# Designed miniproteins, single chains, continued (4), part 8

Each design is a single chain, and the fold is of that chain. pLDDT is the mean over its residues in the fold that is shown.

## One batch from the design tools (miniprotein)

Design m12260
Fold by ESMFold2-Fast:
Structure m12260 (fold): chain A 71 residues (1-71)
Amino acid sequence: SAEADRYLEKGIELLRQGKYEEAVKYFEKAIELDPNNARAYYHLGIAYFRLGELDKAAEYFNKALELDPEL
């Protein structure tokens, strides 16, 4: 969890910097470490949305809501 949280935090920082492809890699690492990390799926959706990958963005947003309906 703490390790997954560090990857999630770095991914969010990269999103803020406009480094969307790099942010994707960090969110994928967060998911690898914690497959139930709803926030990582949510931010992965944002990264793909920013990259114009709308179908992937929708898929990951749906996965995030499936894991945490209160997100």
Scores: mean pLDDT 88

Design m12261
Fold by ESMFold2-Fast:
Formats: C-alpha cells, sequence, structure tokens
Structure m12261 (fold): chain A 83 residues (1-83)
C-alpha cells in the first residue's frame, strides 16, 4: 500500500517534502481531496519553492469549485516555475 510506504518514509524523515507531496498525490488519485490538501500544504511548509505542490493544490481547489483559492495557488506555481 503506497500510503503506508509514504507514511513510513515520513516517520523516518519528517522533513521530506517530496514524501508529503507524493502522499498528497495518492490521496488526490483516490479522490480524498481534504487529505490531499493537508499533505500538499505540509509539503509547501517544508519547501516553499515546491511549484508542483502549489499546482496540485490549485487543481484540488478547482475540483472543489473554490476558484479564488485555485487561482492563487496556480499563480504561485507559475511564479516558482514559469516554464
Amino acid sequence: NLIKEYEKKIKENPNDAEAYYNLGNVYFTESKLEEAIEYYEKAIELDPNFAEAYLNLGRVYEILEKYEEAKEYYKKAKELDPS
């Protein structure tokens, strides 16, 4: 189970922004949007320059029809990775 594997990785290294981001992706693919948001938020707390985490937060908020929040996260993602 990918969730258990990433949970173990986080327990061993609590500062692993990529592990939080990957766990957020797993929850996102399972349509567990609240959990996905929590893990993406933890990833950006650890790495404020994590463009992909902001991009996926924007996608989650867009699915929730929270368009104002989605726009803010998309803007941050573009500022961090303009390509």
Scores: mean pLDDT 86

Design m12262
Fold by ESMFold2-Fast:
Structure m12262 (fold): chain A 70 residues (1-70)
Amino acid sequence: MSDEELEKELLEAAKAGDAEKAIELASQLFRRGALLSDETLEALRELAKKSDEENRTLLMTIVKENEELK
């Protein structure tokens, strides 16, 4: 699966409210050296607001790590 396909699946998971899947896909993209688009990062911030404390912390960490690499 390409980085573009993984990010599309991540965006769909985030819009569906699937925090666990979004975290998994974002972690895979980060390990591959792929940076997330601003649209995807915003979707992850919105997902974090609707997530439990554990998933919110993980999602916000992913967002911060991606922003620091830009």
Scores: mean pLDDT 81

Design m12263
Fold by ESMFold2-Fast:
Structure m12263 (fold): chain A 58 residues (1-58)
Amino acid sequence: MAEELKEELTKIMLEEGVDEDVARSIANVLARAVEEGLVTPEQAKEAARRTGKALSDA
């Protein structure tokens, strides 16, 4: 389950134009937050979109 979420979060950030290494690193952090119950999967996906856009706009 966590691995599927990591791939989905990585793909979201790649679609926003983030470098693959950076996208995977952030996806790992967000997926871990979901595993620890700090955020929901939907919140993690939204964070990935916002973070990806912010990084690609920089």
Scores: mean pLDDT 79

Design m12264
Fold by ESMFold2-Fast:
Structure m12264 (fold): chain A 71 residues (1-71)
Amino acid sequence: MREEAERYTEEGKRALEEGKIEEALRHYGKALELDPSNEEAARNAVELLESLGYHKAAEAVRELSEAFRAA
């Protein structure tokens, strides 16, 4: 699971480097589905969502990630 989440996180970063913002967000979302405690995926998803104007979604991802990391 963690290895798969890391793979999706890397795919998201690669998509973002190519300017495929929506694809990057989808990959980060998949990584968080597999491992909600993945700090890198959560951080990148929050930053991307905020840049797109989805502030409430970014806050939800931040809160969810913090809860799982604190456990």
Scores: mean pLDDT 78

Design m12265
Fold by ESMFold2-Fast:
Structure m12265 (fold): chain A 88 residues (1-88)
Amino acid sequence: SDEELREEAERLVEEAGKAYDEKDFEKAAELYEEAARLLEQLPRTKEVLIELGKVYLLLGQAYKLAGDEEKAKKYFEKADKLFEEVKK
């Protein structure tokens, strides 16, 4: 269900945050990327788009700290586009 996908994404975000705090940025990026994929499957409600945008920002930060500047830039741009969309 949509609720189960959202709850799973929230759990992955929490796990990714723990990896990030431990400075395992590669693991954090993998977990945030998995969370983003689940959120991308949900209906594009304002709440989901805000949550997805926040995950894209965290994913961009994790990739930047892992040394993947190209992926970091891509996810920061994705986050910006979502936050622009929710202003409408």
Scores: mean pLDDT 88

Design m12266
Fold by ESMFold2-Fast:
Structure m12266 (fold): chain A 65 residues (1-65)
Amino acid sequence: SREEVLREAEELFEGMRKALEILKKNENDPEKAKEEIEKLIEENKDKPNFQAGARAALAAYLSGL
């Protein structure tokens, strides 16, 4: 139970970290950052927690614009 929760949290944080890396690399191109994160989410459709993490990072970014 707890081990499964930790694995799910690790996937979530991995998705967040990958999205943040994309945001940092594309700091001068918000449209490209958004497109690359959306592509990252689609490429990881078999990892719902990863997708959730990436979406959370994207949502935070869009809210900060």
Scores: mean pLDDT 85

Design m12267
Fold by ESMFold2-Fast:
Formats: sequence, C-alpha cells, structure tokens
Structure m12267 (fold): chain A 87 residues (1-87)
Amino acid sequence: SMMDEILAKLAEVGREALERMEELNVPESLKRLFEQAVLLAMSYVEQGDFEGALAVLDEAVARLADDPETQAIMEETRARAEEILRE
C-alpha cells in the first residue's frame, strides 16, 4: 500500500541517520532520543496524522539544541520526512 511505502521510506531515513550518528560517536542517550522520536513519528503517520509526525520531529530537533552536530542530523531527517509525506 502507499502507507507501507511511506513507512518503509521513513524507516530507511531513520536507519541512515542512526548509521551517521554511529560514525560520529554520538552518545547512546542521544541515539535513543532520535530513535524514539522517529518511531513515534512513524506511529503518527500510520494513524494518518502527518502534522503530528512532523511536530514530533520538530520537538526532537529542539531537544538536541545543546548538540549541534546531532541536531543537524535530526533537522536533515525532518526535512527528508516532510518530502516523503508530501508525495
């Protein structure tokens, strides 16, 4: 289904971001925050709440303000998610 394709693309975006975080030796606590935000956003997408999904990712960006490198990865993830959800 179109929803299954959207969820698969979002999962791939999250996986690529986590691989980047691992390369940069991002702390496990921040990787967990990122992973939980992506999973929660995907849950909103599954419910048809695309606005809620993007809001969850925006909150995660704000929560990473003290770690600019990890925040940049989260911002890129949010931008890629928005493009996927616009299709």
Scores: mean pLDDT 86

Design m12268
Fold by ESMFold2-Fast:
Structure m12268 (fold): chain A 54 residues (1-54)
Amino acid sequence: GQAKPEEVVKKALEEAKKLGLSDEIGVQAAAELYRAGEEPTRENIRKKLEELAK
């Protein structure tokens, strides 16, 4: 089945916390992955979080 948006957000928040990033960046990463149709794997989430961390 396809991941629900709320499950992607939950995963992104968990990975953001591990990287010491804000919840705002976590939510943004989840939204961008979902919009792009990318599979919300921990690897894809981490990569997106790193791209958004300025």
Scores: mean pLDDT 78

Design m12269
Fold by ESMFold2-Fast:
Structure m12269 (fold): chain A 60 residues (1-60)
Amino acid sequence: SSMEKRQARSQKISQVNLLLIKSGELRRQGKAAAKQDKKKGEELYKKSRELEEQAKKVEE
């Protein structure tokens, strides 16, 4: 029982980390894109924020 709970916890941590990594990638892409297309940069920043919110929900 305790080992199964530990595995579930580790899986959640991995999911949170993956979402945060993807969010960071989108933020970097958004910064680069914004130099040529402000609207594209804003869309990428919005997606980055959505992934951060998803990570918070998983962390529960």
Scores: mean pLDDT 81

Design m12270
Fold by ESMFold2-Fast:
Structure m12270 (fold): chain A 72 residues (1-72)
Amino acid sequence: MSPEELAKEAEEAIKAVPELVPAEAVEEVRKLLEKAREHLKKAAEEKDEEEKLKHLKLAAEYAAEAGRVAEA
């Protein structure tokens, strides 16, 4: 998977997180989305392709987990 494809996957995962989150999950979802966005920012600033891919994968994973928590 290319960095461009992985970045799109991470961005789509962030957008897929429901706007209506159970009150008890709000803080956990917020923290996971913060981690996802932090890794997206690090990936954008990273010059090494391998490290960039690592950050993009982490961003996608945190975004997916935020979506899962928001639906639970």
Scores: mean pLDDT 77

Design m12271
Fold by ESMFold2-Fast:
Structure m12271 (fold): chain A 57 residues (1-57)
Amino acid sequence: DPELRERIRKKLVEMGVPEEEAERVAQSLADAFARGALTPEDLDSAIKTVATHLINR
């Protein structure tokens, strides 16, 4: 889902994640959501957790 992937990427970049890493993470999270591995709440939590982890590293 290219629209979902782009939304996640923009959110991660807004949170301070570098563009290159944000794109990779957005693809992974969008794919997991499409497979039913994540609920909408899990997706939001995962975005925040991953962003915090990448910013602090």
Scores: mean pLDDT 80

Design m12272
Fold by ESMFold2-Fast:
Structure m12272 (fold): chain A 60 residues (1-60)
Amino acid sequence: DDEEIEKGMEEAIERAKERVKEAGLPAVEEGIRQAAEYAKKGDAEKAQEAMGEAATAGAA
């Protein structure tokens, strides 16, 4: 499941980046960028944490 989780995280990050660009939320965009870097390194746990931080920053 780890490989499927990593692939799912990469896909989710890609879609989130697209939406954040449309919304113009730089703090959220930075968090998603960090998550993408962790996902590329295969660190699904850190990628998920970064996505959570980005989601929290975007929850206004």
Scores: mean pLDDT 71

Design m12273
Fold by ESMFold2-Fast:
Structure m12273 (fold): chain A 86 residues (1-86)
Amino acid sequence: ASAAKAALQAEMAQLLANIRAMGAEALALFPSVAPLVDAVLDLAQRYADAVLASAEEGAKQRKALDAALTALRDALGAGYAAQLAA
């Protein structure tokens, strides 16, 4: 039980670190996505906390995180398309 919880905590910590790194890269390329990056970082933290509480709470927060990640992805795609057209 304690080993499984420790492994899950480590996995969530790595997920948050990866999302922060990706957010920093997105901001360096397109500063205009800052509100979307902030939303993703907030929802990723909520998701990690929810997963550590229960699978049901994790699943609920995952939907919000997935929506925010989709919005950020679409904004980054539009930014790249605009740069290629210039």
Scores: mean pLDDT 81

Design m12274
Fold by ESMFold2-Fast:
Structure m12274 (fold): chain A 55 residues (1-55)
Amino acid sequence: MEKLKEEIERLKKENEDNPLIQTLLEAAEEFLEQGAYELAKYYLELAKKLAEKLN
């Protein structure tokens, strides 16, 4: 759980100027707060894939 929070926060800082990635990471944080870990991981993975394509 702690590692998911750290990864989401790191990606938010690395992609501050990308609104789509920010939206996906905000969704991941919301689901993590609700205890929906699978949905949080799903949105985190989408954000990671988009960040990789833009790099």
Scores: mean pLDDT 80

Design m12275
Fold by ESMFold2-Fast:
Structure m12275 (fold): chain A 70 residues (1-70)
Amino acid sequence: AMELAREASRLANEGLRTGDLELAREAHRLGVEAIRQAETQEELNMAIGAALRAIGVEFQLGLQTGEKPE
């Protein structure tokens, strides 16, 4: 579970850096899966953090892809 959370965070950061919305979506999916598979409170906290990060990146990239920055 922690490995999934760590990978989700990595993919979210890569997606943000490259502007790849698909990486951000994959990070979101992995973050949610990490939450579901968390066996400890520490794993759950890391998974929630990773999922929230990925969601934020998806939202930000969605705005950058669909709208011009002001």
Scores: mean pLDDT 75

Design m12277
Fold by ESMFold2-Fast:
Formats: structure tokens, C-alpha cells, sequence
Structure m12277 (fold): chain A 55 residues (1-55)
């Protein structure tokens, strides 16, 4: 099991990655890249929910 410190560090990393990916999607005009970014956002949101549940 991950320590609380490791979980908190990972939570911060995932939150930062989610914010950057959402900003990138908002600026993106290529529909292929938009699909990839939407999939990544869904993955990051699932990881964020799991990390919050573990804390």
C-alpha cells in the first residue's frame, strides 16, 4: 500500500495533469487529438476519484 505522503503527492500530480489536459482540450481544434485528450481526462478523473477514496 502507498503511504499517505505518496498518495498526497500522487493526488497533486494527477490534479495538475488534469488541469493541463483540460486546458489543452479547450484550445484544441483537431478532432483526433480532442478524442485522445477526452480519453486521457476520463482516465485522470478515475485515478483522482480512486486516490481521494484512498485518503
Amino acid sequence: ALSREELERRLAEVEAALARTEAQLAAETDPVVQRVLQAEIARLRAELAALRAAL
Scores: mean pLDDT 85

Design m12278
Fold by ESMFold2-Fast:
Structure m12278 (fold): chain A 78 residues (1-78)
Amino acid sequence: DIEKLEKRVKELEERADAAIAAGDPQGLFDVLVEATLLMIELVTGLNDPSLTPEEKERYRKLLDRVAEIGNRLDAALA
């Protein structure tokens, strides 16, 4: 369900923002692990040949958002 994936990405973005603002190393690592797992799910979903062009675009946007979370976490953990 793409809507559930969109909700998970939004919740993860909010958790990442909170952990970065707090300077919480454990929170940053927890979000990084979840972002990695979510990225695997999104890549797997995007490989479904039955997806409509609209669904493929939604998956690509979610992948971009998760990649941005990862970039921000990497910068915060450095």
Scores: mean pLDDT 84

Design m12279
Fold by ESMFold2-Fast:
Structure m12279 (fold): chain A 76 residues (1-76)
Amino acid sequence: SSIEIDILKSMIRMELTIEGRTDFGDKLMELIDKLRNTPDPEEQRKLIEEIKKLLEEENASPTLRRLVDEIVELLE
């Protein structure tokens, strides 16, 4: 649901603010918002892959990966 995604986004922002990683947070939010607005399944898959690559490149915590996975599951 929309409210569930907004709660998860807030939790991600809190985590990344605590870590001092606001640039990473901004990029991640942009990709999540693109995924949220993308109706095409093939484009959704590409955006999910891009999100996963960003999490790997930034060495995201297990907590952050879990929160992002929950958003992705809600948007699929």
Scores: mean pLDDT 85

Design m12280
Fold by ESMFold2-Fast:
Order: structure tokens, then C-alpha cells, then sequence
Structure m12280 (fold): chain A 62 residues (1-62)
């Protein structure tokens, strides 16, 4: 999905808050998108929000 690809690109560029917003937008369109949960977890981990990141990684593992 375009939103997931954009979130990954923003994450690689160090724009973690933008990556979170794009991953959340992808999940609003498709709540079962494992890649969006994984990207949200990675961005939150980079922001130091480790407990939230762990929760989303668990969702991505399905």
C-alpha cells in the first residue's frame, strides 16, 4: 500500500512522528495490515515509546 511504503520511507529518513501518522492512516484503511503495525512499532521504538512499540510488534507477528 502507498501509505505503508511512505511510512517506511519516512522511518528510514528519521522522520519518526510522520512515519507513525502514515502507519496509523494505513491501519484506519486496513486494520489487519501487519506491515503497518510493524512500521508503527519501529517508529515508536525510535521515539522511545517502548511499551507501545512492543504491543504493535505483537499485532504484526500474526
Amino acid sequence: DALVKRAEAELKLGRYETAVALAEAALKQDPENAKAWELLGKALEKLGRLEEAKKYFEKAAK
Scores: mean pLDDT 80

Design m12281
Fold by ESMFold2-Fast:
Structure m12281 (fold): chain A 62 residues (1-62)
Amino acid sequence: QIEGDIQLALGIIKAVNARKAGDYEEALKTLEDALKWAREQGMPEEDIRRLEEAIEEVKKEM
């Protein structure tokens, strides 16, 4: 539960940092890995939607 929330937050932070550095490929990979993990763990639909939106946003910048 709490471990999942921390893992998800760390993945998002890593993706944000990669995007700030201009490393869109790393940001995209990090978010896609986080999305796969979140779906396997049965994370809330709101969290899954946030990851999908973040992936779409990064793809627009590539």
Scores: mean pLDDT 76

Design m12282
Fold by ESMFold2-Fast:
Structure m12282 (fold): chain A 99 residues (1-99)
Amino acid sequence: MKEEEEKKKKEEEAKKYRDTMQGNLNLTQDAYNQAKAAKAEGASQALIDMYVRSAQFQTDQLAEHGKNYSKLSGKKADKDAADKAIAEAQALVADAKAL
């Protein structure tokens, strides 16, 4: 394959990881919002704990995908962006656990 084709494939693969990381962060935010809503409505602790576990799972997936993206990209800016997304997700999980 030509160098241009290899570059395009790497860019497409990196985009897939970015989209997946954004999806995981969005799902972490959704789980936290559901946990807050459940707490506000006087739902059972079991239901709140279920949403907290969902947020933790999405955050763990985000960390794995972020690691793979950083390794694939090799760029400091992309690693910093992944690290920031992971930190934001971890903060959401901490807030959910504090409910």
Scores: mean pLDDT 84

Design m12283
Fold by ESMFold2-Fast:
Structure m12283 (fold): chain A 60 residues (1-60)
Amino acid sequence: PSVEELQARIEDLERAIDDLEGKEKRARQQGDEESVAFLQEVIDQLRERKEELRRKIEEM
């Protein structure tokens, strides 16, 4: 079943979150509050999607 595909998607999301968290830290260091707010919103959306995929795996 799709468990392997869902797990691969979770791994892709984890890499994307790590990259964005790095960018968010740099934006904070530069005092770019607008970029920080934008990046936090995107990170939160990716974390929610990751949680939903994990829940789907647990329900299978």
Scores: mean pLDDT 84

Design m12284
Fold by ESMFold2-Fast:
Structure m12284 (fold): chain A 87 residues (1-87)
Amino acid sequence: MEYLEQGRAAYEALLKGYEIATLLAEKDPEKAPEYYKRLYQAGLGTYTALLLLANLSTDEQHKEELLQMAKQAFDIAKEAKEKLKSL
């Protein structure tokens, strides 16, 4: 079972969501709170999924990569939450 590959796919999807949410928030400022709320939820969901995959991984290098992606997903969620507070 390829936990690292599943984790990378989830993280890449989050990064694409970040690009889309940021672009849409710039184009439609009135809807920016909706886009950042969705990005915040996606970031937290990806963070949780990556932590679970890391816990299931028996390869220490794979576990480290999954935990690093989890941290980055959490940072995206945190950024989205701060954007929500500023709007």
Scores: mean pLDDT 87

Design m12285
Fold by ESMFold2-Fast:
Structure m12285 (fold): chain A 79 residues (1-79)
Amino acid sequence: GSAAALTDEEIAAAERLADSLYAQGRYREAGGVYRAVGEAYAARGDLAKAAEYYRKAADAYEKAGDLDAAAEARALAAA
């Protein structure tokens, strides 16, 4: 997917964007960006960082009330 094509700079920018969205209470958008970062790390074989960002996505989705997206992100973090 498109996440696999992200550069280190694009991943860093996405991390900063997600943190900013989360700080603003924009939890659904933050969850989506955190998930994309997790997918990018997974595509690179960095499963530890992928799991960390999937957990961040799950937390953001739970705060947004999107329990289905949160459950999916938690499952990805556990794999």
Scores: mean pLDDT 84

Design m12286
Fold by ESMFold2-Fast:
Structure m12286 (fold): chain A 95 residues (1-95)
Amino acid sequence: GMAPGANPEAVKYYQEGLELFKQKKYEEAVEKFDKAIALDPNHAQAYAYKSEALRALKKYEEAKEYRLKAIELAEKYNYELDYAELARFEKMVRE
């Protein structure tokens, strides 16, 4: 995904994280997504992919935390995302 171009360094780290994620290098992907989030804390996609990488690493508690953050940010910046899917996802990760 692309972050809107407010911080090109954040976009670079996010893209590096996506490449690592696609290669199943989940620990390295998390590191890159963390750097992207530090530079662009409102990037819902970076939180979502960090959550999926953490889930692949069996860090389920942390994965749930970052899923909830991704949902929060998606609601804030893209309120038209699939509400049925978001509600089901929230139900799975709430607590």
Scores: mean pLDDT 74

Design m12287
Fold by ESMFold2-Fast:
Structure m12287 (fold): chain A 70 residues (1-70)
Amino acid sequence: MMKIEEKAKELTRKGLELIKEGRYEEGLELIKEAMKLSREAVLEVLEENLDFIQKLPLEVREKILEILYS
């Protein structure tokens, strides 16, 4: 259980790193993959990075929200 959650956190962190580099589509796909492993782990990492997420373009923020609530 913890190992799967840790993998989801790792994928979410890598996704956010790609988004920081402007590689939005690739980063969002990693976050989608992480959501399939553990939604709770993804939410935890996103909450820890809320300041960064709030500074993203509106379109990217809306896509993250859609992934979380789809």
Scores: mean pLDDT 83

Design m12288
Fold by ESMFold2-Fast:
Structure m12288 (fold): chain A 58 residues (1-58)
Amino acid sequence: TGALEVGLRGLSEEEQAEVRRLVEAGDAEGTAAFARRLNEQGRISSARAAGLVTAGQE
């Protein structure tokens, strides 16, 4: 989804691969946990973390 692509901007190739793996596996909880961790580390904003969670549910 477009939301996933936007949410992945500025992340490393390894971080992007991990998010894609979780989303493709249908692991919404794992996607949310990973996005929250990135937000806690200051890597992404709360809005971007929410976008990644939404992408993982769709």
Scores: mean pLDDT 73

Design m12289
Fold by ESMFold2-Fast:
Structure m12289 (fold): chain A 70 residues (1-70)
Amino acid sequence: SKLEKEGEKLLERVKELLKEAVEKGLLTEEEAEESYEEFKKRFEEEYKKDPERAIEEGKTLVEEAEKKLK
């Protein structure tokens, strides 16, 4: 489904941003892994309630994280 693919892309983008943060020395690998697991768990919980809203909120968080990394 479209929403399922959007969710997968979102989680993949979060992994990419966290890897970039580790490469830049902003996070340790352990901190990045913990952050990803926390984001994924929260995203999965919200997705079960309202998939469209969960994806939109996740995209907003990713956009804010991207701005902070630049």
Scores: mean pLDDT 82

Design m12290
Fold by ESMFold2-Fast:
Structure m12290 (fold): chain A 80 residues (1-80)
Amino acid sequence: SPRDRAKEEAVRRLEEFREEVRRRFGERDPELTASLERMIDLVVESLLRDDGLSPEELRRRTEEILRGLDEVLRQLERQS
């Protein structure tokens, strides 16, 4: 279904972000990396459980979440 495809895209994009977190912080800050990966897991679970969103709303929500995560990552990078 279009919703299933939107969920699959959201998961793929969040997993790509997980790899970026590991690349940037995995060796420098394992505790921070584990915390961010835990947050990503919770976001993925939340998106997969939400059957009330349209495919378009799922894509928009995923973009908003990724923008927020990117901002957090940039703030953390400035503290290094």
Scores: mean pLDDT 80

Design m12291
Fold by ESMFold2-Fast:
Structure m12291 (fold): chain A 87 residues (1-87)
Amino acid sequence: DFIKKYKPDILVLYGPLTVELAEKIVSSGFKGTIVVAGQITDEAKELLESAGIKVVLVNVSGAPTPDSRKDDEERVKQAIEDIKAGK
C-alpha cells in the first residue's frame, strides 16, 4: 500500500528478494528501480523486469558482522547515487 500511495522511484531491499515479494511489488503497480543488497532468484528478477521494473544488484557479503554491514550499506548508497545520476 505504501508503494501504491507514494509511488517511490527507488526501492532498496536488504536480504533475499523472493518470488513472493517480487509478485507483491509487481501487484503494487511499482514501475521504478529496485536496488537489491542480497540474493535474488532468476524467477524473481524475470518477474520484475517483465513488469518494466529495473533491477540493480549490489554484490554484498551478507555476513552478519558490523563491518560487513557497513560495507554493504556503502555499496547500496553508491548504487542509489549512480541511479540518480542516470547511469
Scores: mean pLDDT 69

Design m12292
Fold by ESMFold2-Fast:
Formats: C-alpha cells, sequence, structure tokens
Structure m12292 (fold): chain A 85 residues (1-85)
C-alpha cells in the first residue's frame, strides 16, 4: 500500500516536471515572439512592453511554484495518513 503511494507520488512529480518544462518553453516562445514584434518600436516603448511581459512571466512562474508547493503538501498529507494507520 505505501509502495503504491510512493509510485503514485513519483509518477505525479514526473508528470508535473514535464508540464512545468512545457509551460516554461511556451513562455519563452511568447517572449521571443514579442521581441520580434516590438523590434521596430521606439526604445522606450519597446522596453516598457518587454518589462510588462517579463513581469507577467514572473507572476506565472510564481503561480507554477505555488502549484508545486500545493502538490508537495497534498503528498505529505497522504503519507502522514499512512503513518497514523
Amino acid sequence: DIEELLEKIKKELEEFEKEFEERVKKLEEELEELKRKVESLPEEEKNRILLELEIKIGVELIELGVERVVLENEMKKELKKKLEE
């Protein structure tokens, strides 16, 4: 029973890491596309737009970090329930 829980935890972490990598890659692609679109704009406007996207990316990375913490806490809760049996 605990072996099955450990296998489930390992699989969920591997799936989360893959999803995290895919989301990071998508954000990097969005940044590169925006850099191309703003290349012809005045430097001040370009810098402002890029900063706004960098802040948005930072927020999304923080949100992904929170999702990971929630997942880890849920896993710890399941393990503690097994110890209380």
Scores: mean pLDDT 78

Design m12293
Fold by ESMFold2-Fast:
Structure m12293 (fold): chain A 59 residues (1-59)
Amino acid sequence: SLAEAARKGLENAEKLLAEGDPGGAYSAAGHAKRYAELAGDEELVKRAEEIMEKARAAR
């Protein structure tokens, strides 16, 4: 499902952020946000935005 794809994308984004790849994390979270929006899951959209913000701050 789109919601499951979003969750897996967010898990990947969190791993990339932990590994010191903020650019990869931002891209992965951005894709996950798109899937979350298509699924109508506002909680997943918010989680994606939070990861994107953390990735943006980690330069």
Scores: mean pLDDT 85

Design m12294
Fold by ESMFold2-Fast:
Structure m12294 (fold): chain A 81 residues (1-81)
Amino acid sequence: MKEKLEELEDDILEGIVLIQIGVLRSTLAREKDPEVQKRIKEVIEKAEKMLDEAKHSTPDERRKLLEEAIKLLQEEMRKLM
């Protein structure tokens, strides 16, 4: 029971990461500053690497990686405001 609930919560976190990556990709497509484009691209690549690592990790490591990816993506979005 608890394990199934934790899996569902982690799936929701993965969904949040994917949505945030989509937002940054949309921003990257409209960005004209090459330095900002490079920074956004590097953040997306790091978040995608964390998602890949999360798929091959223990449940505890998956949660930590997803939370770190969300934090990384949110920090970049704040810099773009």
Scores: mean pLDDT 80

Design m12295
Fold by ESMFold2-Fast:
Structure m12295 (fold): chain A 79 residues (1-79)
Amino acid sequence: MKISKETIEKFEKEMEKLKDKYPLAGDVIKALRDYAEGKISPSEFAAKLVAAILDMLTDESPEAQKLREILLKFIKEIE
């Protein structure tokens, strides 16, 4: 699956508002940029997203909930 550059930039912008409060959002932004720039494979990108989701499974903070909402929207947009 090829994710459009516009979709990546849209979700980067949403997560960038969150990264100052929740460092995991910064890790996800980096993975999105690295994927968009061809620095990582689609499988490595998918693995990084899964790792981020697993890391936030037990985090009930508003920041973690917001990141989950953004990632869920992203996954639905790329399906």
Scores: mean pLDDT 73

Design m12296
Fold by ESMFold2-Fast:
Structure m12296 (fold): chain A 56 residues (1-56)
Amino acid sequence: GPKAERAREGVLRLAESAGERLAAALARHQAKMLGVDVPEDADVEEAAEALARGME
């Protein structure tokens, strides 16, 4: 849905501006706060998808 798409876009934009490591770490943290389990070593793409699931 629109919230999931915005979450994915936001993570990718953050990766472009602040770097992939920070973007992935912040996306993992937010996904966990929304109750989504995500591996600690998840990359930007996996972390973005986990956050998107939490937003739906």
Scores: mean pLDDT 81

Design m12297
Fold by ESMFold2-Fast:
Structure m12297 (fold): chain A 71 residues (1-71)
Amino acid sequence: SEEELVERVNKLLEKVLEEKGSEAALELADLIAKMLVEGDKALEEVLKFLEGTSTAELLKEEYEKIKKELE
């Protein structure tokens, strides 16, 4: 559902805010929005942005769930 998707995205943004700060959280929000519109093309940009964070591993799993929600 849209509500579940928003909650999931907010959780990722909170983790990035804690690990990289507010500028990084805003950049991630834009990249996630781009990923939802462009799909796989933008996913690599999101994963590179999160590289070296605990969120990178979680995003790979969450992307599969998001992809199913958009089908």
Scores: mean pLDDT 67

